# Designs tried in a protein design run: designed miniproteins, single chains, continued (2). Part 8

Each design is a single chain, and the fold is of that chain. pLDDT is the mean over its residues in the fold that is shown.

## One batch from the design tools (miniprotein)

Design m4247
Fold by ESMFold2-Fast:
Structure m4247 (fold): chain A 75 residues (1-75)
Amino acid sequence: STVRSVLEGLKEGLRQAVKSGDLAALEQVLDTLERLFEQLGRADLAEQIRALKAKLAADPVASAQAALALLDALL
């Protein structure tokens, strides 16, 4: 499905942002995930991503790992 392909791409984007230490890329991937879940009518998932974005500056790696775990549970 198109949604599955997009989520797989965003999951790889998170992994690469963590590897490169690119905080801006990490924030951009989380922003894209939040908007995607809102468009899919999944307010529960959008709120979870928003909470991870709020923690991003304090612990980017833990925030990215939590987002990856969320995506793994959905895929």
Scores: mean pLDDT 84

Design m4248
Fold by ESMFold2-Fast:
Structure m4248 (fold): chain A 70 residues (1-70)
Amino acid sequence: MEEALKEIEKILEETRKELLKLGADEEEVNRRLEIIRKGAEALVKSGAPELAIMLARKESEELIKETKEK
């Protein structure tokens, strides 16, 4: 559980840095990452830590892609 939460935080922090480097608004980035964090934490709490990590990575990749296309 705690190990999965640490991996999710690492993914989100790496994603945050990449989005800010792309010129994304910091408040918007923090808001979007918080939505991903809450979803991933809910999955960890329900007993699906591997799925939580996979979804955090997938959502982060989509967010980066969306930011590049805007």
Scores: mean pLDDT 81

Design m4249
Fold by ESMFold2-Fast:
Structure m4249 (fold): chain A 98 residues (1-98)
Amino acid sequence: MARGLTTSAEIAYQLGDYQVSVQLSQKSIELASTGSGKEATLTMARSYYVLGKSLFKLGNYDDAISQFTQSIKLGSQSGDTILVDNSTDNLNKVRSAK
């Protein structure tokens, strides 16, 4: 369920529907937070990443930094090194734009 919302948020982001992407990412985080284990942590990490990207596009730089920081933390806990690298790269881009 939460993974489906993360995928929908990614699609909304790709289509330029950043506000819809924010709403779907937030709902994915809410649903994933009720779960436990590595799959729930991975879903949350990915959802924070998509949320961060969407907030960056909307000019919400401080909120975007916060979401990428959560994505890095949870991605590290789950061993998703690609997600950690992508979130770190985007975090640096937001800090440079701020």
Scores: mean pLDDT 85

Design m4250
Fold by ESMFold2-Fast:
Order: sequence, then structure tokens, then C-alpha cells
Structure m4250 (fold): chain A 66 residues (1-66)
Amino acid sequence: KADELGRELAKLLGPEAAGRAVATLMRQDPNPTEEQAAEIVASIPGVSRETAERAGKLLAELLKVM
């Protein structure tokens, strides 16, 4: 579950950016919403809003199952 979500997130953002997004969200909010996760991803240069929304959902779900 968590591994699959992490791999999908890395597929969208690249493994380095995906790892930073996970670490950032875990430090900022222990109970993250999809909106908070999407805003963190949207702060990455070059990421579109559509990609940020999809990655935000995956990121929020990943943290719920960790």
C-alpha cells in the first residue's frame, strides 16, 4: 500500500522531489489534508496545478497509511 503510493508519487514528481514533499508535509502537519499536500507539491518549480492535485491526493493517502 504505502510502497505503491510512494512509487506512484515518485513517478509523477521524480524520486527526489517526492521524498522532499513527504518529509516537508510530515514535519508541517501530522494530520494533512489533500489540499495541504497539493499546495506543498505546487511549491515545486515546474509542477502544474493538475499534477499537484493528483500528487497531493497520493501524498495525503501515503501519510494516512504510514
Scores: mean pLDDT 73

Design m4251
Fold by ESMFold2-Fast:
Structure m4251 (fold): chain A 99 residues (1-99)
Amino acid sequence: SREFLEKQFKIMDENVELAKKIIEEWAKEKGYELLSFSVIAADEDRVIALVEVKDKEGKKHSYLAVLEKTEDGYRLTLTPIDEKTFKPDLSKVEEYFFP
C-alpha cells in the first residue's frame, strides 16, 4: 500500500540522518574534518556511504561506511579505501557499536 511505502521511505531517511550524525561524531573524535558524505544505498536496516575526511596534516582519506541496525543498537563499519587501487582494504576495517 501507499502507507507502507511512505513508512519505509521515512525509515530510510531517518537511518541516513542517523548515519550522518554517527559519522560526524566519529570524525570529530578522530580529529578529522568531514569533507563529504555520499549515500550509495539505504534500506530499513542499513546505510552504505562513501565518506571523505581530512586529517590535521591536511591529508585526505576515503572510507566505505556501513551502518547496520542490530538487536542491541547500531554497528558502524569503516573500511579505508586504498588511494592507489581505489578498492576497500578489508584488512584495516574499524568497527564501532552504538546503543
Scores: mean pLDDT 83

Design m4252
Fold by ESMFold2-Fast:
Structure m4252 (fold): chain A 83 residues (1-83)
Amino acid sequence: SSTAQQVVDALLKHGGRISSVDGNTVTILGSGPMAGGAAGAVASKVPGAEVVSVNGSIATIKVTDEGAKILQQAKQLLDQQLL
């Protein structure tokens, strides 16, 4: 979807990736202590998404069921692009 592509673009711009989508909880990894920037950018693209924690290179986002589907699609797209 266009929203999933916007998430991919935000992750690439901010040096982040999606580590996991586990129900309504999404883990973002940054390329160092930049996970907060990547997570904030992702949350801004996904309706109902909230950054719930940032700990250095790891951030956690809480999403709706629809948001989880979008972020799972974005993860698949980005993982393929980084190969």
Scores: mean pLDDT 81

Design m4253
Fold by ESMFold2-Fast:
Structure m4253 (fold): chain A 69 residues (1-69)
Amino acid sequence: SSRVQAIFQQYDTNGNGRISLSEFRQALQSLGIQASTSQINAVFRQFDTNGNGFLSLAEFQQAVQQLQQ
C-alpha cells in the first residue's frame, strides 16, 4: 500500500532503495506491527535473499504482509 511505501522511504534515509534490520524494526513500529525480536529477525533473513543485510521495497512489503497475519 502507499502507506507502507511512504514508511519505507522515511527510513531509507540514504535514498538507496534498501533498509537495514535496524530501520526495518523502526518501520514496523511506525506501522503499529507488534512482533518479537526473534520473529522480526527471522522474517528479515527470510526476505533478505541476497544475504546482504538489507531489504528492498518489494521484500519489505512482503515481510510486512507476513507479520500482519
Scores: mean pLDDT 81

Design m4254
Fold by ESMFold2-Fast:
Structure m4254 (fold): chain A 78 residues (1-78)
Amino acid sequence: SPEVEELLEKLEELVKKLEEAVKNKDFDTALKIFQEMDKLLQQLGEKYEEMTEEQKKKLFEILKRALELAKEVAKAMA
């Protein structure tokens, strides 16, 4: 689905912005990016049945990267 490709591309762009925010210790921006990611993940979840195995794999790879960044934010805020 073209909509799935577009949502995955937007999610990848947000993760890159998240990496930059975390690197710069801009945790206010990082939290806003997590909120935007949550909205995209809700939309992707609704389209999960339309996703190819390659799209699902890409989604989980992006989520793994986001989780590692979330762990880094949690450590820095402790």
Scores: mean pLDDT 85

Design m4255
Fold by ESMFold2-Fast:
Structure m4255 (fold): chain A 87 residues (1-87)
Amino acid sequence: KEKEIEELKEKLKELLEQLKKKSTGELLVQAINTAREILRIKNPERAKRLEEAREKSLTDREAAFEEIELYFEEVKEALKIIDEIEK
């Protein structure tokens, strides 16, 4: 778990270094997705809730709103991790 987070942080640092040299949308998406993976390992409860909400979202309106809220919360935290590592 902790080793996996460390490996993802190293990958994120490499992506951010590439992004500094050449900014592309693909690299930015990869950086955000890598940061989101770190957050899923750190917060498995939220990751589980997001998965459960996603599965129910097609038939349950409340689950659809929960999926959206959890998704944006995860993305906001992912951007914060990127800022911290980019320093």
Scores: mean pLDDT 77

Design m4256
Fold by ESMFold2-Fast:
Structure m4256 (fold): chain A 93 residues (1-93)
Amino acid sequence: MAMDPEGALELAKLAIENARRALRAAEEARTVEEGIGAALAGIGAQIGGELALRAAEENGGSEEALEAAKEAIELGREAIRAGVEAVRRGRRE
């Protein structure tokens, strides 16, 4: 999906915020369903970061946009792991 370099930075920042929110949801999760929700939110943030990274790379985005997109991808992955751990915590075994 093509996006201009300015839009790529904004998408990356939004993905970072979504990933941080997903991580918080995973930390606060008390049920399997809450853990699943946090993991799915993390997947969305990772995809958003990957889209922002591709847009920045193909359209000559700034170093700031590239760095923000990579941060969003990493935080999204952390949110997925935390959400999965919350699912395991909510169900013994």
Scores: mean pLDDT 81

Design m4257
Fold by ESMFold2-Fast:
Structure m4257 (fold): chain A 82 residues (1-82)
Amino acid sequence: SPMEVTILQFRFLALRVAVDLYYRILLRDPDNEEAKATLLREIDRLLEVARELLPLLSPEEQARVEEAVAEAERIRAEVEAL
């Protein structure tokens, strides 16, 4: 339904904001184990919501979500190497 798609889109946006916030905290303090653990959990949640959202979207909207997923996966790899 359009409402379910809207809710998933808002959840995805909120998770993107959370990932950016904790990534910025971790860039400032790379030894912050709590921020690292939280960031990795928020990335997992973002990837989960993206999997649910992608089949419901237009090709143009899918491309934007896939770009955000690729960014989150890059951040995960960088952070896991800390």
Scores: mean pLDDT 90

Design m4258
Fold by ESMFold2-Fast:
Structure m4258 (fold): chain A 90 residues (1-90)
Amino acid sequence: SDDLIRQARRYMDQGNYRLAAQYGVLALRQDPSALPLVEEILQRSLDAGDYGSASLTGRGLSQYYRDRGDYDRSDYYLQLSQQSSRLSGN
């Protein structure tokens, strides 16, 4: 997960939010300490208007919270993911 976290940060620094989201979500599945990074990727994606990457990141956060029985946060991120997907034209 340390490699995945480093790759997610590198892609985020490059403004490649799609790859940052992909590596960040994979890191989060292996290591809960990746949570703040994935939340930062979501925020930066939204701030950049990259709604496709925001949708991907939100879906990953929704799954993370669902797997832990936090259904309120899971539903919040699922709704955010769906809204972001609509804004991306999907």
Scores: mean pLDDT 90

Design m4259
Fold by ESMFold2-Fast:
Structure m4259 (fold): chain A 76 residues (1-76)
Amino acid sequence: SAEERRKRAIEVGKELREARKEVGLSQKEAAEIAGLSQSTVSNFERGLIKNPKDETILRLETAVGILLIKKAVSKK
């Protein structure tokens, strides 16, 4: 449903913000990893999404995974 898609979009935006902050990356750098615009990343992180697309959500989920791997590699 649209409600479930919106919920998932808000959750991934929050997860992306936390992951990128933990590895010290900017919104622009996270957007580059996701293959999206900085504006799109900013909107998701702020929950300012009207009609999120499944493809965009999947790209953000993939970016979060990459950031978590970067965090693990950066540990000692």
Scores: mean pLDDT 82

Design m4260
Fold by ESMFold2-Fast:
Structure m4260 (fold): chain A 90 residues (1-90)
Amino acid sequence: TEEQMEEDIERALSIENPESIREGPTDPQFLITVLKLNGYNEEDIINIDKEKFVELLREQSKKENIPLSDEDIENLLKVFNKLQEYLKSK
């Protein structure tokens, strides 16, 4: 649900220095954790370009040996768009 997504976002944002992507078990948490591991704060996440975000996802998938298909990236981008809208609206 949208409410669950918002809770997942706030939980991931509350972790100042994540150690691994395993701290983001849901899609919204995973996306925030990837960005934080790459030095992005909340303001950076609001303003990041789609192309830059896809690049970070692909690099993290290689680093962590997580297989991400083009369909997986497309689905994660849909979650990311909702995540950015939430952060801009609060």
Scores: mean pLDDT 78

Design m4261
Fold by ESMFold2-Fast:
Structure m4261 (fold): chain A 65 residues (1-65)
Amino acid sequence: DLADLDTVSRLARDVYERTQGKSLEEARKIIEEARKRAEEQLDPDTAAMVRSALTVIERYLEEKL
């Protein structure tokens, strides 16, 4: 029905951890790959939530890097 919040939380956390110590360019590549995988492998509602979480992470990293 609604997005699988456990999956969203897990994937967002994994992506955030993978971006630690990376340049902004490298972090963006990791985030883009994660967005593509979410769209390919998850239901539309869960994929949309993952994409939203990844956008928040990207904005945070743009501010910090």
Scores: mean pLDDT 81

Design m4262
Fold by ESMFold2-Fast:
Structure m4262 (fold): chain A 97 residues (1-97)
Amino acid sequence: MKVKITATGLSKEGAELVAKVASQYPGVKVTIKEDGSVEIEGEMTPGQAADIALAALLKGGTVEIEFEDGSKKTVTSAREARALAEEDKAPDEPPGI
């Protein structure tokens, strides 16, 4: 699934941490903007997106996730970030062969 994550309201240290967390995933492109916001684009699982969102939230940031279908989801709490990871285990994604 192709996703764009934008983290705002971060300190310089927070932006660097979020970028490091995101750069662990080979399918993502990470850009730190001059205003301190972090943009993360690429193919990732809901669990990977949740990990990135949680890192930003722990550093006092706000996270906006834009899906390829044009839908947007704002994540302002760790609870909302965790819900993204739980969607990865939904019956709609059975590994059944």
Scores: mean pLDDT 74

Design m4263
Fold by ESMFold2-Fast:
Structure m4263 (fold): chain A 122 residues (1-122)
Amino acid sequence: SAEEGEELIEKAVREAVEEMRPLVEEAARAAAAGDFEAMREHVRKAAEIFRERLREALIEAGVPEDVAENVAYASGQLIFSAVLRAARTGDVEAALRAMEEAAREALEHAKEAFRRTLEERE
């Protein structure tokens, strides 16, 4: 159902954010220590976790694989850009807020893609 599909996507985003949290914290701490290569690597891993979990959830919800891949990729880029900018300050709280805000925006885009898939079937 539409409700079950949206709940599956929401759950995947929530679980991705929980898995990403320690990586985003380590990214900000690495930046505070002047290790911008470690910062970038931690942010890259966090964005990849988000991309894969969202991709899998969209496919499971019935979104076509090409659409799911495109939405997940764009969402991963959004996470990467927002978190990288915030983590570079060395402020852990700012980096976590940027992650949560970007994840919320990505979730809304994912729900719109899912709703569009349902409309194209009716």
Scores: mean pLDDT 90

Design m4264
Fold by ESMFold2-Fast:
Order: C-alpha cells, then structure tokens, then sequence
Structure m4264 (fold): chain A 108 residues (1-108)
C-alpha cells in the first residue's frame, strides 16, 4: 500500500539520521544500531500483518513501533546529540507517527 511505502521511505530517512547521531555520539552507537535493526524488523512484520489481514498483529506491531520511537525520542532529548540532528529526528518521528495513525484508521 501507499502508506507502507511511505513508512519504508521515512524509516530509511530515520536510519540516516540515527547513523549521523551515532557518528557524533559513539557511546550510544550500539543502542542506536539495535534500535535500527528492531525498527526495520517491525516495519517488515507490519507489512506482513497487513497483507495477511491480521488485525491483532497489525495493532500490536503499530504499538511496538510507537514504543520504540518514544524510547528513541526520550534518549535523544536527554543526551548531547547536536540540536540540528535532534530537530531532524523529531521531524521524522512525527511524520512516521502520522503514517502509523493513518494505518490504524484503516484497521476495521
């Protein structure tokens, strides 16, 4: 679907910003790398759940992505990440959250 393609594109943009943050703040790199891998896995699980028309799996995966993004936001807000990268990260998180809300609204 168009929304899944949009989510995949935003996920790649988020990964790009996380890579820049890891370069600027190496002490959190392992956490950011793990978060990237988990996010990619969750987006693939979401696509499969939607294709299978599994409402329960779709909602659980949406909740898991939202929780991961919230955790990233808290970490980045309270660390010495450059303000420019914080701004970019939060802008992409907001765009992903909007797409997740639209996917949730299509679950009938």
Amino acid sequence: SSLIQQLQQLTQQLIGVLDQIAAALPEIKDFLDSAQQRLQQLVEELQKAIEAKDKGATLLTLASISALLMGLGILVKHTDVPEELKKQLFAIIDQISDVLTQIEQQVS
Scores: mean pLDDT 90

Design m4265
Fold by ESMFold2-Fast:
Structure m4265 (fold): chain A 69 residues (1-69)
Amino acid sequence: SAEFERAFARYALERVGADAETAEAMAVGFAGHPALLAEYIRPSEEADPEAVLAELRAEFAAAHPELAP
């Protein structure tokens, strides 16, 4: 859902150090754009950004079952 994607984008951005206000503002632009979000949160050039994003998504969905798709 659009609500889940926005909330998840904010969660992922906060996990890589964005403050709550910045994460909320950026989440609107990243919601529903997993490839763009994955590239932004990439921890290193050696990491698979899509795998990192998938792990964070599973963690978020488990913590927020009411928002899960």
Scores: mean pLDDT 75

Design m4266
Fold by ESMFold2-Fast:
Order: C-alpha cells, then sequence, then structure tokens
Structure m4266 (fold): chain A 87 residues (1-87)
C-alpha cells in the first residue's frame, strides 16, 4: 500500500541519517520525492484519505528542509511521523 511504502521510506531515511550514509538534506529530499509518488498512487486508486495524509507529511518535511533542520531534529521528526503512520 502507499502507507506501507511511506513507512519503508521513513525506516530507510532514519537508518541512512543515523549511519551517516546520507545527510539530513539528502534523506529529506529523497523521502519528499518518494511520498509525492506514493500520494499520487493513492489518489489514482481512489484513496483520498491516504493522499491527504501523505501530502500533509510531505509539506512538513519540506518545511524541515527549508528550515535546515539539524540531524537530531530530522531524526526526531521522522520517528514521530513513522509512529503516526503505524497507528
Amino acid sequence: SARDIAIGGLDLAIDQIKSGLMSPEEALSNLIGLLGRAASAAVGAGDTATYDLLSRIREELEEALKNKASKDETISLLERIREELRS
């Protein structure tokens, strides 16, 4: 599902930031792109609730990127969003 794709993307982004394999900016940019594609797939399937949720999350990540969120701030944000999606 689009939600499962989003959760997988969040797990990967968190791991890549924590390991130093990606900067927060690189991980956020990649995740924003993934969520945009997942949201488009959701609306194409008639799942407007998932589209709205993923679009809101994408806007929140875009704000973090714009504000140059620190590594710790970015990890905390992504972990919170991941738990929200699992609920």
Scores: mean pLDDT 87

Design m4267
Fold by ESMFold2-Fast:
Structure m4267 (fold): chain A 74 residues (1-74)
Amino acid sequence: SMNEKLLEEEKKILTETLEMIRAGVPEEEVIARLIEKMKELRKKFNLKKSEEEIRESATTMVRNLLASHRAAQA
């Protein structure tokens, strides 16, 4: 179904985001990449998400993932 395809694409984006964080890519670059990927999903699946909602979601997700990654490295 379209919902199953959306979930699989979201999982791929999360995996790629985690790989960027593990590779030491700067926070602002990871956020910018995630925003771009979320915009691609919005277009592909015709999602009703604003640019502001995408930016907030991406920023929160990256900051939470970075905090978890840094805690694991300490």
Scores: mean pLDDT 86

Design m4268
Fold by ESMFold2-Fast:
Structure m4268 (fold): chain A 91 residues (1-91)
Amino acid sequence: MKEVQKEIAEAYIKYLEALINQDLKAMLEEAEKLAEIAEKMGKPEVAKQIREEAKKAVELLKKSDKKTLEEIQKQAKEALEKAKKVLEELE
C-alpha cells in the first residue's frame, strides 16, 4: 500500500514540476503514469478523469496570458510543497 502511495506522490510531484516549468510533454507523461496507477487500483473512471484534466490543463496553459500562467504556477508551487511533505512522510 505505502509503495503505491509513494509512486502516486512521486508522479504527482513530477507533474507539478512539469506544469511549473511549462513542460507540456512531461505533464502528459506524468499524468499518464498517474492514470495507469489508478487503472491498476481498479479505478478506471479516476484514470479517465486524470487524463482529461491533464489535457485541459495543457490547453489552458497554451491559451493563457502571462498573468494567468503566473497564477497557475503559484498554485502549482503550493501544491508541490504539500506533495513533497506527503512523500517525506511515506519514506
Scores: mean pLDDT 81

Design m4269
Fold by ESMFold2-Fast:
Structure m4269 (fold): chain A 80 residues (1-80)
Amino acid sequence: MIEEEREKMRKKIEELKKKLEEMKKAKTEEQKKTLMETLNMEEVTEEKIPEIIEKVEKTIEEIEKLLSKSVEELEKLAES
């Protein structure tokens, strides 16, 4: 069912948001290690950390917006 898939996706997004907030509070070296492991990157420079975090945040926002929009679109179609 679409609802189950939606809930799974929301849980994943919540986990990513929590991990991102924790990473923002961590020291730079811990942020590098977490990003390298999570994104499977060989090298992360300190200068790139803010850029990567911003990109991840935007991706999360886009997914959340897409989930919300898809639900609204489905509801509108059902009402029609």
Scores: mean pLDDT 68

Design m4270
Fold by ESMFold2-Fast:
Structure m4270 (fold): chain A 94 residues (1-94)
Amino acid sequence: MELDRESLVLSRALRGDPAVAPELVQIARRKIAELKEKGLLTDEEVAYLESLIEKHRDDPAALATIVLVLDYAIRKGLTAEEIRELIEKWLKDL
């Protein structure tokens, strides 16, 4: 079964591989930029997500959680309000 690069990185992160942490940071930032470009994230929400990435930059599992939440928001075409609720529900304890 062939996985795309992002799926492979996420799989490795969930297994605790610290080598993928820098790539997860880049993936998360790319997804934040996409959501911001679409007007779905406020500057405050971007700052909050960047703060979580910095706090967890050496934690591949936490970074994978951030990436998965952002990817879900993009894939499902969530509204700004739905994205805020998703972040509060799944990222609050990070």
Scores: mean pLDDT 82

Design m4271
Fold by ESMFold2-Fast:
Structure m4271 (fold): chain A 104 residues (1-104)
Amino acid sequence: SVQDLLQQLIDLLQETSKRLRETEKDVRMAILLEAHLTAHIMQLNVLLRSKASQEEVIAAVQRMIRETESFVEENKDKLSPESLKVLEEYIEQLREFLAQLQAV
């Protein structure tokens, strides 16, 4: 179900946030990464709580992909190589989730 996929996505964001706390040593970048992921986790929780439509969830995930790609492009010189790899894997996981959601 869309609700089950939303919960899986929230779990993925929480795990990604945990991984980034371990990989990022720059304090300012760590704060920006935490803010970025927390905003997305909050948005997904609103969608889950409100029983949002499949269309709304698809639109939200597409925005999250674009926002994360922009974050990486703007900060690639400031991000640790380990954090960059985690974010690249995260973007790919979001794309896979989007494909699964569109198949429902």
Scores: mean pLDDT 89

Design m4272
Fold by ESMFold2-Fast:
Parts: sequence; C-alpha cells; structure tokens
Structure m4272 (fold): chain A 70 residues (1-70)
Amino acid sequence: MSEEELARALRMLDSAAAALDAGDEVAIAVATHDLGMSREELEELVAEYRRHRDDEEGRRRIAARVLSRL
C-alpha cells in the first residue's frame, strides 16, 4: 500500500462524508461504487471515520482497512 493510495482513500472518505451530510444521492452512489460497498456500509464507515476526527493515525488505519478489502 502506497502513501498515494492511502491519501486517495482519505480524500474519498472525506468526500463520502460530505456527500452524506449534504444528502447528495449522486455523490453517495459514486462513493459506494468507488469504495465497493453498499450505502449502509458507507454510512457505518463514515460514522466510524468521524469518531477519529482528531486522530490522524486512526483515520489512516480506517483508510488502509478500506483499501485492503478492495
């Protein structure tokens, strides 16, 4: 896993969180497709990611886990 891949996953997680907050159904659908998960899984993942808002290492671990399941 490269730092570039990890940074991309972190950006995708941030974008997915913003899409869920905005109720942007198109952006949510794109995020679910790109991350290979259902809407329910994405909502659970974003909720977990938000719990690590002030924990950079925790966010990186979540991003790495997401990449490993793809």
Scores: mean pLDDT 80

Design m4273
Fold by ESMFold2-Fast:
Structure m4273 (fold): chain A 102 residues (1-102)
Amino acid sequence: MYESIGALVDEYLEKGDEEEAIKLLEELASHGNAGALLYLAGLYLKRGDFEKAEEYLRKAEELTGGRALELARDGIKVSRQLGHEKAVELLERVIRFLEELR
């Protein structure tokens, strides 16, 4: 699941279809996908919308039982191995934000 989401995000961002990426990630997140919540947070961090980013991260922490940082680190390892550089960038933004809040 996470691997497929990273591929989706990377594909749409490479094409410049950021709004379509957000729409699909919101649909996945509404079905309880924590990886989608992390990518949404990364996209809103990139946009400077810290309020929306924090909202999505709060939902990810609730869904993962406080393991959002671990999930983001795992996602970076998988996406980096597959060459999904745009997906990696978003998750690195999430990790930096979460570590600054600690």
Scores: mean pLDDT 83

Design m4274
Fold by ESMFold2-Fast:
Structure m4274 (fold): chain A 98 residues (1-98)
Amino acid sequence: DELELRAELLRAGMLAVAQFASELTKKYKGQEAGDKIREVGERAAREAEQHVLAGDWEGARKVIEEMRKEMLKLAPKKVQPKVKEAGDALLKALEHLE
């Protein structure tokens, strides 16, 4: 199913961003901070997948925007520019999946 494939691709992309932000945050701020970023990403990936499966692309976009916002609050200042860049890339990818 094409819609299910697009939902899985978005979930995979969101989890990749969460892993990247988590690992980079662990390097500068420690494991607990990195784990919190991973938890935010995993929750957001599940929520965005549900929105895509329902055909709610605007809902998926809002989930990605909120995930980026929460990750930026948790990430150290040195990591924040990379988190913003990765979040912007996810929003651009969502436009191509829609």
Scores: mean pLDDT 86

Design m4275
Fold by ESMFold2-Fast:
Structure m4275 (fold): chain A 80 residues (1-80)
Amino acid sequence: MKVTVILPDGKVVELELDEDMTLKELAELLEEKYGLDKEKILESFEKLGISPDMTVKEFLEKSNTGNVIDFKKVYEIANS
């Protein structure tokens, strides 16, 4: 599935992800490809009450944000 990811620095990337990929696996992918802090991503989701074992597909369906994951917004909300 095609997903638009906004990185914590505001950079926008498009990723083709498997529908069964978890948010934890997405955090690992973002660490490998873009050097993001995986632990900080997972802690931010935890603070928002979002399970890292949730699939990216389930997250997008429940968040009603279309195909966009905004990590800049996630980091801002989790740290406010």
Scores: mean pLDDT 81

Design m4276
Fold by ESMFold2-Fast:
Structure m4276 (fold): chain A 89 residues (1-89)
Amino acid sequence: SAPDPEQLELQEHLGRLALEVVRAWEERPPKKVSDEEIEKKVEEWVKEESDLKVQLDKLAELLKEGASDDAIEGVRRLAASARAREAAA
């Protein structure tokens, strides 16, 4: 019943990665996919995968493809939710 420190570290990494994604997208990388496509991808991988490592890899892939401000806001909310879960340690 002790908390899993490895899982907490992954949640922290997800939060930090999302902040870096926000900073990168503020530079407005070229659009390669629509906001709708990015939002759909985020919804799908969140539903399919509980493994935080896989979620981090998919988040990095979204960064490579570029995004709009609306799409990055969706990712930011996801990261905030992950951070909130670590509060109970």
Scores: mean pLDDT 57

Design m4277
Fold by ESMFold2-Fast:
Structure m4277 (fold): chain A 70 residues (1-70)
Amino acid sequence: DEKSILLYFQAYDKNGDGVITREELIAELKSLGASDEAAEAFAARIAPDGKEATLEDVRAWLEAERASRE
């Protein structure tokens, strides 16, 4: 879920630059049992510009999801 992704982002952001690569995100999702299609679709949802996700991108997505449910 979204909270788990945020925790994963923080764990992968070892140098504190606020960036996780799309390839690392996809690889981790696949290690958790996701298919290639599901992992890529999920990564694209977080970073629709198709390069990488920043902590701010993940946070903004989480806030948008929360707001849409209110």
Scores: mean pLDDT 63

Design m4278
Fold by ESMFold2-Fast:
Structure m4278 (fold): chain A 67 residues (1-67)
Amino acid sequence: EKEERLERFEKAVRAAGERAQAIDPDLTPEQVADAEKLQIELYKKDPEVVSGETAKRLEAIAEEAEA
């Protein structure tokens, strides 16, 4: 369950990165990848501490990416 939530979050982060790069092609793939990696690592490191409203926000981002 928690791994599934992380997977959804990863998809949302990657989708957001792709959209940002499509809107602003001046963004390097490296900058986008670094930002994505940081967000995923923060969530993965302390998913329980991120629970509550923060976790709901992350899940909402993941749900939009899946929709």
Scores: mean pLDDT 65

Design m4279
Fold by ESMFold2-Fast:
Parts: C-alpha cells; sequence; structure tokens
Structure m4279 (fold): chain A 89 residues (1-89)
C-alpha cells in the first residue's frame, strides 16, 4: 500500500542519518534499535502480518539502495527490525 511505502521511505531516510554511528563488529546501536522498533510498531498498526515480511524487506532494500545506505547500516537495521517484528507479531 501507499501508506506502507511512505513509512518505509521515512524509516530509510532516518536510517541514513544514523549511518555515521554504525560500527563493524558491533551490535546495532540503541538509536538504530529504537528506529527499528518505532517503524515495526507503525507497520503492525497498519495491519502488516508475518506473511508480509518478505514484501517489506524488498521495499526496504530498494529504498536503502535509492538513498545510498551502506550494506553494513542496512544489515544492522534489518537485524533490529526483524527482532522488533518478532516481538510484535
Amino acid sequence: SEEIEKIIDEAVKRLKELEHKVKEGQPPTPEIVALAEEFARKLVELGVKPEDWNKILKLLHEKAKEYGVSLLTYEHFVRAFKEAFEKLL
């Protein structure tokens, strides 16, 4: 849906701003975890279910490429995002 695309777009924009805090070999920062939890909650509130996970990841990946998010930053966010979704779903 258009609403889901807008939420993912906002998440990736904010993720790009946090990229300077991402370090290889470290777990996702508290700021990335908080961002992941915020956007997982927003998507669940819109009715996103476990079956939608692969569709959400595909949209997230395309937006990350568009905004030039590094692979490391993307991987940190996806890890935190998956954990947040698993707790809510």
Scores: mean pLDDT 86

Design m4280
Fold by ESMFold2-Fast:
Structure m4280 (fold): chain A 71 residues (1-71)
Amino acid sequence: MLGKKGIELGKKGIELVKKEPTPEAGKEAYDLGIKAIRLGMEARAVGDPLADEALKLGAEAAALGLKQALA
């Protein structure tokens, strides 16, 4: 299920930046966030009700990850 998997990846990215204050962890969280956004977009295309939550969490993970990667 695309939306559920996107939510999982987004949450994983957010958790990673909270636990590991390194640029490498930030880049990994950014990559997880982008994957979550992609899954959320695919989920939205097929009418998955979890699509918006996956997109929101993916965007948050990507933003937090990018900020940490550039610090």
Scores: mean pLDDT 86

